Designed miniproteins, single chains. Designs and how they scored, part 28

Each design is a single chain, and the fold is of that chain. pLDDT is the mean over its residues in the fold that is shown.

## One batch from the design tools (miniprotein)

Design m1010
Fold by ESMFold2-Fast:
Structure m1010 (fold): chain A 83 residues (1-83)
Amino acid sequence: SMEELEKRRKEAYEQILAFLDKQIERAKKTNNQDLVDELKRIKEELEKAYEQNMTPEELRDLYSKLLDELIARKEAEVRAQRA
């Protein structure tokens, strides 16, 4: 049903936002402003995706992709600092 789909979309969206908000708060506590800014950009992209009526699966895939890209960038930065 459309009501069931909307419920699943809202649940997926809220779960992703909860994870992002926890990550943002942790980044703030460690004074990592670059990470805060990058996580806020991911949050904005997910908000836009939700407003564009993306499915729960599409929302999760987008979040996974954006998070993987962020992790890869941060891992490369850490390796450069250790070299």
Scores: mean pLDDT 85

Design m1011
Fold by ESMFold2-Fast:
Structure m1011 (fold): chain A 70 residues (1-70)
Amino acid sequence: DAAARAAELLAEGEAAAELLRSLGQEEAAEEVLRLAREAAAALAAGDRETAHRLAGRAVEVARAAYEAAA
């Protein structure tokens, strides 16, 4: 179910954004959430390639922000 997978992806992005906000990384949190929402929308529309690329970008942004906060 693409809708269920999209909801799961968005929930993961929301959790990552919440963690980043707790670290004072509000700009990165907003970017991660935006990318997660775009990835979830692409996945729900059946565009798995775009969803994968955008989700990957969200992971990269989150990782860089976690490293910067350390």
Scores: mean pLDDT 84

Design m1012
Fold by ESMFold2-Fast:
Structure m1012 (fold): chain A 93 residues (1-93)
Amino acid sequence: GEELRRKVEELVKEGREAVKKGDAKTALRKAGELIDLGDEAFRRGDLELARYAFEEALELAKEALKVAPKELISEAIGLILRAIGGLLDVELA
């Protein structure tokens, strides 16, 4: 409900700020948390919130990948794939 939406919006703001600062590690952590909340929104039938969370997670993971050190590349790619999977689930629902 409303609390889940606020948490998604908070993570989006924090993730975007991390990207602006070049903090790939924090941006990827926020992307992962957004995917988890997107999954929760999807399970609750809130397809609009799920789509928003997955779209923002995908954007954060893509931006983080551009500045990621070698050790974070695999994590960034994994999060990109998870976000795409979530978006496909929403489209097929």
Scores: mean pLDDT 89

Design m1013
Fold by ESMFold2-Fast:
Structure m1013 (fold): chain A 68 residues (1-68)
Amino acid sequence: SRKDVLLEVAEYLLSSPDLRVQYVGRFLLHEVKNDEYLSKEEVITLVRTYLGDSPLAKEVIEKIEEAF
């Protein structure tokens, strides 16, 4: 389900040593708890908003693409 994918993605993001990546993970958990299920494109947009156009953002986005 979309919820299970988002929880898997959030767990991955929260395992990152980067605080910005962890923030995206916490945001996803908060949204899921409020029954707000972000699409793949919305999650990718969130990553780009906080991480910009960086090698880290590209790595994180590739993992999100694999999960959905």
Scores: mean pLDDT 84

Design m1014
Fold by ESMFold2-Fast:
Structure m1014 (fold): chain A 66 residues (1-66)
Amino acid sequence: MDALVRAQEEVRRLTELAAEAKREGDEEKAREYALKAQELVRDTLRALGNPGADEVVAGALEVAEK
């Protein structure tokens, strides 16, 4: 399967886990999952050699924040 598709699935999963942990009152775990998702996004963009995509991904993460 395409590594990009898997990375997108993992980012979404980590974001959901962060939201769940926050609802449970585990703010430390929520932050940990959020940081992992952000790191995975950056790592994937770096591997693709596409520096211009950083802003597009940042925009998508901001939408998920709401």
Scores: mean pLDDT 69

Design m1015
Fold by ESMFold2-Fast:
Structure m1015 (fold): chain A 108 residues (1-108)
Amino acid sequence: SEEEELRKKYIESLKKAAIDFVNELTEKMIKDAEERGDEELLEKIRQLSKDYVEKIKNAKSADDIIKVMEEFIKGLKELGAPEEYIREAQLFLDILKTLKTMLDYLLS
């Protein structure tokens, strides 16, 4: 159906946005870790980025992407990420939730 095709395109767009966000945020964190000489943290951030990009690629719905991003934020907190990066990730998650609500309304 046209609704199913629109949902698929929308999910692909959300995946791209989420992957781009994870990559951009973790690249900032990588730079900070390199400047501090924290090689252990550097490897953990690289692994976190790789793991969550793969999880986003395998997501099948907007709800799956939202759950993966919630888990990513928990991962950032466990790594002791600065509050600024946690807030940036939370803002992005809130945007994703808003976009899902709008899509659900339009396709109701």
Scores: mean pLDDT 88

Design m1016
Fold by ESMFold2-Fast:
Structure m1016 (fold): chain A 58 residues (1-58)
Amino acid sequence: MSGEEGVAAANEAAKKYGKEAYEEAKKTVGKLLKEGKSNAEAIAIAGKELKEKYGVKI
């Protein structure tokens, strides 16, 4: 199930970067969804930010 509250992005971040990345991904996706971004856009933006902070492909 994709497209729900950014759960997929948060789970991926937790596996790759640990607890801090999980919390950050959850906040970023939640904020973007609240601003009216699509789920795909929110996940893409969160993934890009995590990639820049942690230097890993998402």
Scores: mean pLDDT 66

Design m1017
Fold by ESMFold2-Fast:
Structure m1017 (fold): chain A 64 residues (1-64)
Amino acid sequence: KVKELAENAKKGLEKFDPEGAEEYRQRLDEVEKEASKLSPEEAIKKVQETGAELFREARERRLA
């Protein structure tokens, strides 16, 4: 589930902001590694929070 959430976030970010996709992918890969050390519930929260933050950053970057 954690891996699926991260992959979905990567795909969404690449579609929304293709120029930033590589940076977002690297950050989500790092979160996936960190999530492997957490409980399933904490891991899901971490991925969701990071995904939301990256989408916010992508929106701000596109408007700047």
Scores: mean pLDDT 78

Design m1018
Fold by ESMFold2-Fast:
Formats: sequence, structure tokens, C-alpha cells
Structure m1018 (fold): chain A 68 residues (1-68)
Amino acid sequence: ADEDLEKGKELYQQGKFEEAVEYFRKAIEKDPNNAEAWALLAEVYASLGRTEEAVQAKQKALEIDPNL
């Protein structure tokens, strides 16, 4: 989970948004309560212009951690 999250962050910083989505999804599959992974997934979706998916991922992150 943590390794997938860190790899996702690296890919996002490199502008490899689609690959970053894959790694954030892997992190979420291992730990569905990882609010950071959901928040980062929302940021990547927003960067891709996938507004509905970004909103849904952000809502999920806030459901897990309302103080984000």
C-alpha cells in the first residue's frame, strides 16, 4: 500500500497522470480507508479533467478524514 502510494506520487510529479491513477488505485485496493490515497486520486483526476471522478474521490477522502 505505502509503496504503491509513493510510486503514484512520483508518477504524478512526472506528469504521468494515467500511471499515477493505477498506483493510487492499488493503494486503495490494499487499504480502502487510506484518505491520502483517495485525496491524491482526486487531484490526478482533476488534472486529467475528469471532474466527476475527482469530486467522487474527494468526497470519499473526506468521508474517511473530514479534516483534510
Scores: mean pLDDT 86

Design m1019
Fold by ESMFold2-Fast:
Structure m1019 (fold): chain A 96 residues (1-96)
Amino acid sequence: SAEELLRRARELLDEAERLIRRARELIRQGRYEEARRLLREARRLAREALRLAMEAMRLAVEEGDRKLMLEAIGLALRAIGLLIEVELLEEELRRR
């Protein structure tokens, strides 16, 4: 169901945010290779969450469920934001 897809997307985004926070701390400690590994995993999770949110949005539109559609849009935007954050951190690491 769309609700199940949104639940999974939220869990993936929460994990991606945890990995990004850990990666920032590793960068502060000069542990760049470990930070790169966490950023790659965070990117993978955020991409999967975006895919699930987009599928949930499609289902919500088909069902005429406006609340579910808005929740799916919110999660898709959150996923895009995390992907941008990962890219900026990876650019910072490329300078080192």
Scores: mean pLDDT 90

Design m1021
Fold by ESMFold2-Fast:
Structure m1021 (fold): chain A 91 residues (1-91)
Amino acid sequence: DARLAAVLEEFRAAMEPRAAALRAEIAENGPLSLEEREANGLAYALALLRALGASEAELAEFRRAAERALETGDTSEIEALVEGLLARARA
């Protein structure tokens, strides 16, 4: 858990400039469209998974699982991938 907490804190610090830029964009131009929110959400999720040690193959599988979840409403594949990465990060 301490290793996971350290990874999440490092990721949060690394992402702060991007988060600040996104907050400034929203403040200037109003709320993001649904498509922009989904794109930013996916990009943030992929960056977080990479920080947790996901391989490029695992990130590609996550992208495909996300596309399937949007079509079917079934998030079980995404949840399984995230749980596997979190288990590895807790070592």
Scores: mean pLDDT 72

Design m1022
Fold by ESMFold2-Fast:
Structure m1022 (fold): chain A 98 residues (1-98)
Amino acid sequence: MDREAEARAAAEAAARNLEEAARALEAGDLKKAVLLAVAAEILLAEALNLSEDPEVRRLLEEALRLLKKGLEAFDAGDVEEAVELLREAARLARRAAE
């Protein structure tokens, strides 16, 4: 189905951006990390709008929730927790892309 294929492509792109954001945070490149996290949020929202599969939607919603928690942890100065949350969000986005 074209919409599900588009949702999987968006979820895969979101996963890559989340992995790159986590690496940017570890490297201290805060501007790059924020830009990549924002791009991932947009892509996850797009995938969620495109998908009709309840399992895929659940994974995407959880990935968005973890992304928001990661940004909250980063704002609180907990870089290590932010990195872990972004990586977990990437893992769920990759599962949604299967």
Scores: mean pLDDT 87

Design m1023
Fold by ESMFold2-Fast:
Structure m1023 (fold): chain A 90 residues (1-90)
Amino acid sequence: SSIQREVDLSMLLIGVAVAKRFIPTASDEELPEVAEYLKRIAKRAEELGELEAAEYAKKAAEAAEAGDKEKALEYAEKAAEELAKAIEEA
């Protein structure tokens, strides 16, 4: 496996973990910033060919934009699970 690919995937997983910790305490004003961050993660995951992780990160961002913290956390968790699988296979 490429060391760079594993590093990139690990950084995305850390990013999702940070978003998951922030979402429960984020204000309605802060949730759009979390959504933008999750959209960047989704784009990077897609560029790395991790389409399932990208789709879940995108759904988490959409939920965060809508103010739905429960769905944002659920989809962020699923994105983290897909990224963890990708790292294990790397």
Scores: mean pLDDT 88

Design m1024
Fold by ESMFold2-Fast:
Formats: sequence, structure tokens, C-alpha cells
Structure m1024 (fold): chain A 82 residues (1-82)
Amino acid sequence: MEEAEKLTEKGNELLSEGKYEEAIEYYKKAIALDPSNAKAWTNLGLALYYLGKKEEAAEYFKKALEIDPNNSLAERYLAEVE
């Protein structure tokens, strides 16, 4: 869905600017519109990881892998979180 992709892209922009809480807000909106968007699940996990919320990040990486088992980014970061 184009709307969910645009929200994910805005989240990615905010993530690159260090605006992690704002990025999370956009990724949550993207997931609400398209729960199959593995990129939004992965990048929400990344934002949580950068906020030091590693256990919460792990849950989002696991959800991304349920949607896309070949998501190498989610797999790598899940291995990095405790």
C-alpha cells in the first residue's frame, strides 16, 4: 500500500535525523495500515534499539521475520539484542 510505504519513508527520514520517538509514531501508523509491511516492523525495532529498548526491539524484529523470514536486517539485529 502506497500510504503505508510513504509513512515508512517518513519514519526512515526521522530515524536518520535521530528523531527516534517521532520515527516510531510513523512506523506504528504504517503498520496499522499494512501489518504485512516487514520494513516498518524492522525499522520500528531499529528505532527502539537506538533508544536502548532492546527487549522491545527484539519483539518487533521477530514480527518482521514472521512476515518475511528472509529479512536479513531483522535477523542480524535480533542476534544483537538481548
Scores: mean pLDDT 84

Design m1025
Fold by ESMFold2-Fast:
Structure m1025 (fold): chain A 58 residues (1-58)
Amino acid sequence: MSPLQKAVADLLLEDPSLSQREIAERLGVSVAAVSRAIRELETSAGKAALWERIAAEQ
């Protein structure tokens, strides 16, 4: 997993209501980069683990 994907996943685990714009501002990247990282997380082997952790923290 790329450093950007991990950072996006960590932020979403902390606050799943964060918009792509807020994540982009926190990480100093473009909204397009955040959108790509989220899409990659949704298609990667880490997808199930990410969703399970988000559900457990809700």
Scores: mean pLDDT 71

Design m1026
Fold by ESMFold2-Fast:
Structure m1026 (fold): chain A 64 residues (1-64)
Amino acid sequence: METVPGGTPQPYTAEKSREENAEELLKLGREEAARSALAQDDESAQRILDVVEKELERRRKEEE
């Protein structure tokens, strides 16, 4: 337990916020991956997409 308020704890709201965060992350990952692919190699974009997709799938299972 950290008692030092010097940092930024980034408090989340309700449980629903977790789902919204996941969807936003997924969308952000897609757009960012697409732009990254244009700037450099397509492989990098695929890596990002894969990571985001796997994380989203894991969260979905936990919610069920």
Scores: mean pLDDT 60

Design m1027
Fold by ESMFold2-Fast:
Structure m1027 (fold): chain A 60 residues (1-60)
Amino acid sequence: TRLEVVEIEFKTVEEAEEKAREVAEEYGLSPGAAENLVRHVADLARRGETKVRLLIPVAA
């Protein structure tokens, strides 16, 4: 298992949620992990973040 670094940029909460869902789909996250990622990124966007660095655990 390793951590993959993914950076996403967004201007709105909706865009942040869309990009987080795309990352979850690309890396094959479980439905629960995908919803947690979307929620996390949406919360950061609501706090005024416009760029987020994600650490995604992937199988080696």
Scores: mean pLDDT 80

Design m1028
Fold by ESMFold2-Fast:
Structure m1028 (fold): chain A 75 residues (1-75)
Amino acid sequence: MPEKALELVYEALRKAKTLDDQIIASLAAMGVYLAVKNKDYKTAAEIARKASQLITDPEVRKLFEEAAKLLEEAA
């Protein structure tokens, strides 16, 4: 469900503590939001997946991994 994936992405953004993780999460959240609005779930999933690879906080990374999985299922 795209709404649940966006919720997870916003939760990840809220939980990001380091400047690097906050920047990555913010850019990813914007990209995922725009892709979902355009119904491009494949691109949204790729953005969330890339964010999970770049994020250093394990909790924030898992939220992006789960969001990517939900978006991949919607594609």
Scores: mean pLDDT 86

Design m1029
Fold by ESMFold2-Fast:
Structure m1029 (fold): chain A 65 residues (1-65)
Amino acid sequence: GAMRGMRAAELIRELLAQGASVEEAAEAARKVFGEPSEERQKILREIAQKLREIGDEFEAEIKSL
């Protein structure tokens, strides 16, 4: 369900915040919540991409200081 997807996204976000790669975070989510369906994999990829974009934007702000 949607709640399970949100919990997987929270785990990915937390692992990325701890310095894990997108691949490591995705693998951890797969181990905890199981292999996602293709539809769920698409959602997780979109979330991971948005989190990377936010990180890149934050790094750009730091570099502008």
Scores: mean pLDDT 67

Design m1030
Fold by ESMFold2-Fast:
Structure m1030 (fold): chain A 97 residues (1-97)
Amino acid sequence: MEGGRRAAEAAARAAREAARLARAGDALGAALAAGVAAVAAAVAAVVARHEGDEEGAREAREAAEEAGEAAVLAAAGDTEAAAEEAEEAAEEAEEAA
């Protein structure tokens, strides 16, 4: 399996966990999980670029941006908006995988 794909799969799992925690009203848990998703997606983007996968790198970068926004929203206590952004991050990370 490609390194970029494994990192993207890790990002998707972390983003799904962030959405679950946000829907449960755990703002701090959602922010931390979304932060993990953003880092994993950023790693996926770097690896995809090195592997020559320009499309996967773009999708992973978008996932990192959405996961970062989910973390900011969760930290601000907007768990509903954080869940929505985390779900979008998971979808983009799955496309990068």
Scores: mean pLDDT 86

Design m1031
Fold by ESMFold2-Fast:
Structure m1031 (fold): chain A 84 residues (1-84)
Amino acid sequence: MAVAEVTVTLSNGRTHTIRVEGELVGDEVRIHSATSDGQPLSPVALAFLQRELREHPALRDAVIEALKKAQENGVGTAEVTVTG
């Protein structure tokens, strides 16, 4: 299991840090748990995050890149801007 940290910049200019505990299986992200700005995500928020990963390829790619770095180097970070 790897831990990836992704800095997300929203279209309104707000920045959030999402920390994902999960694994990369091929090109799929399997999330076991996550936090947003240090706060644990509820099951509903986790389901929303899984949907956002499917609907926003840039966000999905950032999470995948961060997880790959975490698996290879012990630490994985990435940045992404979400456009509306």
Scores: mean pLDDT 75

Design m1033
Fold by ESMFold2-Fast:
Structure m1033 (fold): chain A 78 residues (1-78)
Amino acid sequence: MKPSQYELDAAMYLIRAAVYSVFGDKEGAREAAEKAAAVAEAAPDNPVALENAAAAYELAGDKERAEELRKKAEEVRA
């Protein structure tokens, strides 16, 4: 299966959020999560990009935004 460019970009920002989170850089993790969300919003019909952005927000500590994006991904899959 070929991932889309939006899935890849969102995944790269998710990886950045994870790295920043592990090393205690909460600001860096937040910035990476916001960039992942911007990519997912550019492809709102792509549930994988939305799920990657949700995971990035969860790593940044923003569970409310993570839940919102996961709900969006579920709606797209329906």
Scores: mean pLDDT 80

Design m1034
Fold by ESMFold2-Fast:
Structure m1034 (fold): chain A 115 residues (1-115)
Amino acid sequence: GQAEADFFAELERLLRERGLRIEFVAMPVKEFMEEYGLSAEEVAELAGEVVREWLREQPELSEELVERIAEAVRYLSLKNIEADAAGRGLVMAPAELSLEELVERLREIYEERLA
């Protein structure tokens, strides 16, 4: 909707000013949810956490900006997963990560939360 479009436009602007790229990545969200027993909200939270950790590796980002971007990623990922009739889903992720690297980082964060 309009709110998601406005949020995405502002996010894209903030990232471009810093030479950073985050994009929608098609991943088998339904299979991931079934394998790990996760809800759409929990997968979106994990996607936000991957972006949060990646942003903390970047120089000169304030913690407030990191949290705003991570929350935007969580929100937009959740809305996309909820709208996905095909059950694949799209999550927002750093453009430099491959699908395999994204899935590995999601798994690592999930496993750390179980410990």
Scores: mean pLDDT 78

Design m1035
Fold by ESMFold2-Fast:
Structure m1035 (fold): chain A 83 residues (1-83)
Amino acid sequence: SDREKLLEAIGLLLAALGYEIEAEKAEKEGKYEEAKELYKKAIELLQKAQKLFKEVGSPLVETVEELIKEAEKKLKEIEAKLA
């Protein structure tokens, strides 16, 4: 149902935000490999949430798209520190 998809999408979004918080903490501690993996996990979950929000016609699709772009930018910054 659309309700179940919406709740799943919200759960994925919240989980992704949790991984971003952990990634930021890891980055501040100089744990760049850990931060990289956490940002990758966050992006994966945001992409899954975006698909579900799109399927149910949620206005949150645009918000999640912007969050994906910001997380991808952070991932590139971390990858540059590992190169």
Scores: mean pLDDT 90

Design m1036
Fold by ESMFold2-Fast:
Structure m1036 (fold): chain A 68 residues (1-68)
Amino acid sequence: SPHSEELYKRMQEAAELGKEIYEKKLAEGLSEEEAMKIAMKAMMTALDLVYQGKSLEEAIKKAKEEAE
């Protein structure tokens, strides 16, 4: 259904965001624990913003900005 497809896309893009942030923070010299905390926070922020009515694009952009 359209709702299932939207949920899948949200989860997939949030997971990709988390992976990108995690790999970037590791490359910057952060510990695995610190990198994971930042990545998880970015993923949760993106999903929370979508839940609050923001577009997926806006949510991912804002979560990236807060993780940078």
Scores: mean pLDDT 83

Design m1037
Fold by ESMFold2-Fast:
Structure m1037 (fold): chain A 70 residues (1-70)
Amino acid sequence: LDDKEKEELVKKGEEHLKKLREALEAGDLKTAAEHALEVAKIAQKLYEAGYDEEADKLLKEMTEIVVSGL
């Protein structure tokens, strides 16, 4: 994974986190779950590539959103 691909994955993760928050605020648990799964998949790809800090940040933000939104 090159630095540009890493930046694109982080950006996609952040976009899914935003949509996750919006879905939870709307009470759309199906859409929220779909975006949470996409964040988890992106974090896994980042961990596999050695970008542990970026992966940890995405998962921490997801956890905070879910805990606050439920």
Scores: mean pLDDT 85

Design m1038
Fold by ESMFold2-Fast:
Structure m1038 (fold): chain A 92 residues (1-92)
Amino acid sequence: SITTNIAIALQLIGLSLDGARIRIEVEGDKAVITIGGLTPEQIENARGIAELLREEGAKVEIEIEGDRVVITAENLNEETKKMLEILSKEFG
């Protein structure tokens, strides 16, 4: 839904504004979201992003290593893919 995609975008933007380093790579129907510089509370926020992606029908894997989170999402719908492509450009 548009509401869920807005929630994903706002959570990623919020993490970036709080100093997290975010990189998003989109290839076909797959995205890899790498987030670094996270506090323990921010790691829980990243888990929430993975859950919202699952709500949108994506097949999601999450890997946590220290202050870094990697979210791998497959089977992205077109709306979620477009949103992640826009965010990828904005985060650099």
Scores: mean pLDDT 87

Design m1039
Fold by ESMFold2-Fast:
Structure m1039 (fold): chain A 58 residues (1-58)
Amino acid sequence: SPEEELREIVEAYEKGDIEKARELLAKMFGRDSFTEEQVKEYVEGLKFILEAREKEKA
């Protein structure tokens, strides 16, 4: 599911695997030129969305 893909990206980044997070983002958005700062910003956005959904579900 799309939600599981978002979780995979966030978890990779939080574990310090920036390269894996970059590859997953590139696959999801159809591009391969994510800078380290872009990866961080996208992951923070995805993390916010996932946390909001988790809190709503309780």
Scores: mean pLDDT 77

Design m1040
Fold by ESMFold2-Fast:
Structure m1040 (fold): chain A 97 residues (1-97)
Amino acid sequence: RREALDFEVELTLVAMEIALGIRLAKQGKYDEAAEVFENAAKRVRELAEKYGDPLLRQAADTLEEAAKSLRQGKVDEAIKKANEAMDLLVEAARRRR
């Protein structure tokens, strides 16, 4: 269905943004990485509102925490939270099968 395809495309784009944020954080570009996570969180929150999925809402909250951790210099915690958000997106995609 078109709606399911649009959902998978949007999740793929968010997943790519999270991966970019993790890469920037590992390169020491913490402000750029935090901005990427904040932008990804906004996109996931819009998807959570559109689809009513609590896993997407939790992923958005977790990405906001990842950005905050980076701005506080807690790089390892931020990367851990970004990976947790990715796992939540994967689970949300599985439940729509």
Scores: mean pLDDT 85

Design m1041
Fold by ESMFold2-Fast:
Structure m1041 (fold): chain A 62 residues (1-62)
Amino acid sequence: SDIKKLEEMLEKYEKEIEELKREIEKARAAGDEKRARELELEKEILEGIIGIIRGVINLIKS
């Protein structure tokens, strides 16, 4: 079902965010501020996408 596909996408993106958080910490530890900023922007974009997907799921199941 479409809902199951959206829930699977949520799980995948949440795992990607956790990986990005680890990569951000590594970049900061290495003093690579530019890389850390790029990774932070990627994380913000994924968080936005997750918010939209959650909103869509809530609309479908209401």
Scores: mean pLDDT 87

Design m1042
Fold by ESMFold2-Fast:
Structure m1042 (fold): chain A 96 residues (1-96)
Amino acid sequence: SIEELAEAIKKYLESKGIKVSDTEAKILALILLSNLSQREIGERLGISQSTVSAHLRKLEEKGILVRKDGKYRISPKYAAEIRDIALELWEPGLFS
């Protein structure tokens, strides 16, 4: 599910002329689906919190993420389309 969502997000962003790594796409998927801290994202992906922080900054520089209330969120420019991508990916228990 996370891998499928990350691949779909990556392809969507590439269609907009924006290149992201597989790790960055997985970070975006986790930000979309969960309220995880940078440490918890790192634990989920097997990378350091400092590496997560560096990727978040890079995604902000690309205009994909914005800071709101001290947290990184998907930019309103992409949020609706990325959410629609997530809703198309069927996962048991995602829709209740």
Scores: mean pLDDT 82

Design m1043
Fold by ESMFold2-Fast:
Structure m1043 (fold): chain A 79 residues (1-79)
Amino acid sequence: SKKEIIRKAIDLIRRRRYSEAGELLSKEFGVNPVDAASALDVAYRLVLQGKEDEALEVLLDNGFSEENAKLIIEVIKNG
């Protein structure tokens, strides 16, 4: 599922495996791998700070659709 891919990408980012996270996100969501990995790392930290609106903007600015950006935030919030 998309939620499982997002959880795996978050785990990879937390392990500093940015290239693998970016490739996984690119394959699933059709986004640029480098931009996607960077955007997820920033969005993850912003969500943990309660800055969900800023996290959403970062994901949208880096090529994620609104639907996929909202799903990523939901997955980060739920652990």
Scores: mean pLDDT 90

Design m1044
Fold by ESMFold2-Fast:
Structure m1044 (fold): chain A 60 residues (1-60)
Amino acid sequence: SMKVEELAKEAKELFEELAEKSESELAKEEFEKRIKELVENKDLESLEEIVKRLKETLKK
């Protein structure tokens, strides 16, 4: 699904911005694995929720 892939890309970009503050390579790898699983499961709702939470975190 194009929408699932777009949300996964947005989530990864938002997480990269957040991860620069933490400097945790393991957290980034774990996050990417979770996003990949959600894409494979076509779990659009969970991807949208993750994007929303990341945007809220970065806005602070």
Scores: mean pLDDT 75

Design m1045
Fold by ESMFold2-Fast:
Structure m1045 (fold): chain A 76 residues (1-76)
Amino acid sequence: SSAEEERNKLFKEAMAIIAESLDRYLSGEMSLEEALAAMRERLREAGIHDEAVIDAYLALFRELAASHDARRAARA
């Protein structure tokens, strides 16, 4: 269906935005809060206007960032 195709397209764009934001955070280019703010703007620009969906992607980003930080701490 067209709804399935659009959902799949938006999901792929959101994943790309998350990956770029995570890279900027992990490289030290952006703080966590700066990366979250930039990601919120990029998700809206990509055509995601449901704030609950945006918040879900931001929560996923926070979880990925926390997972990477925990792995770094475990190695130290």
Scores: mean pLDDT 82

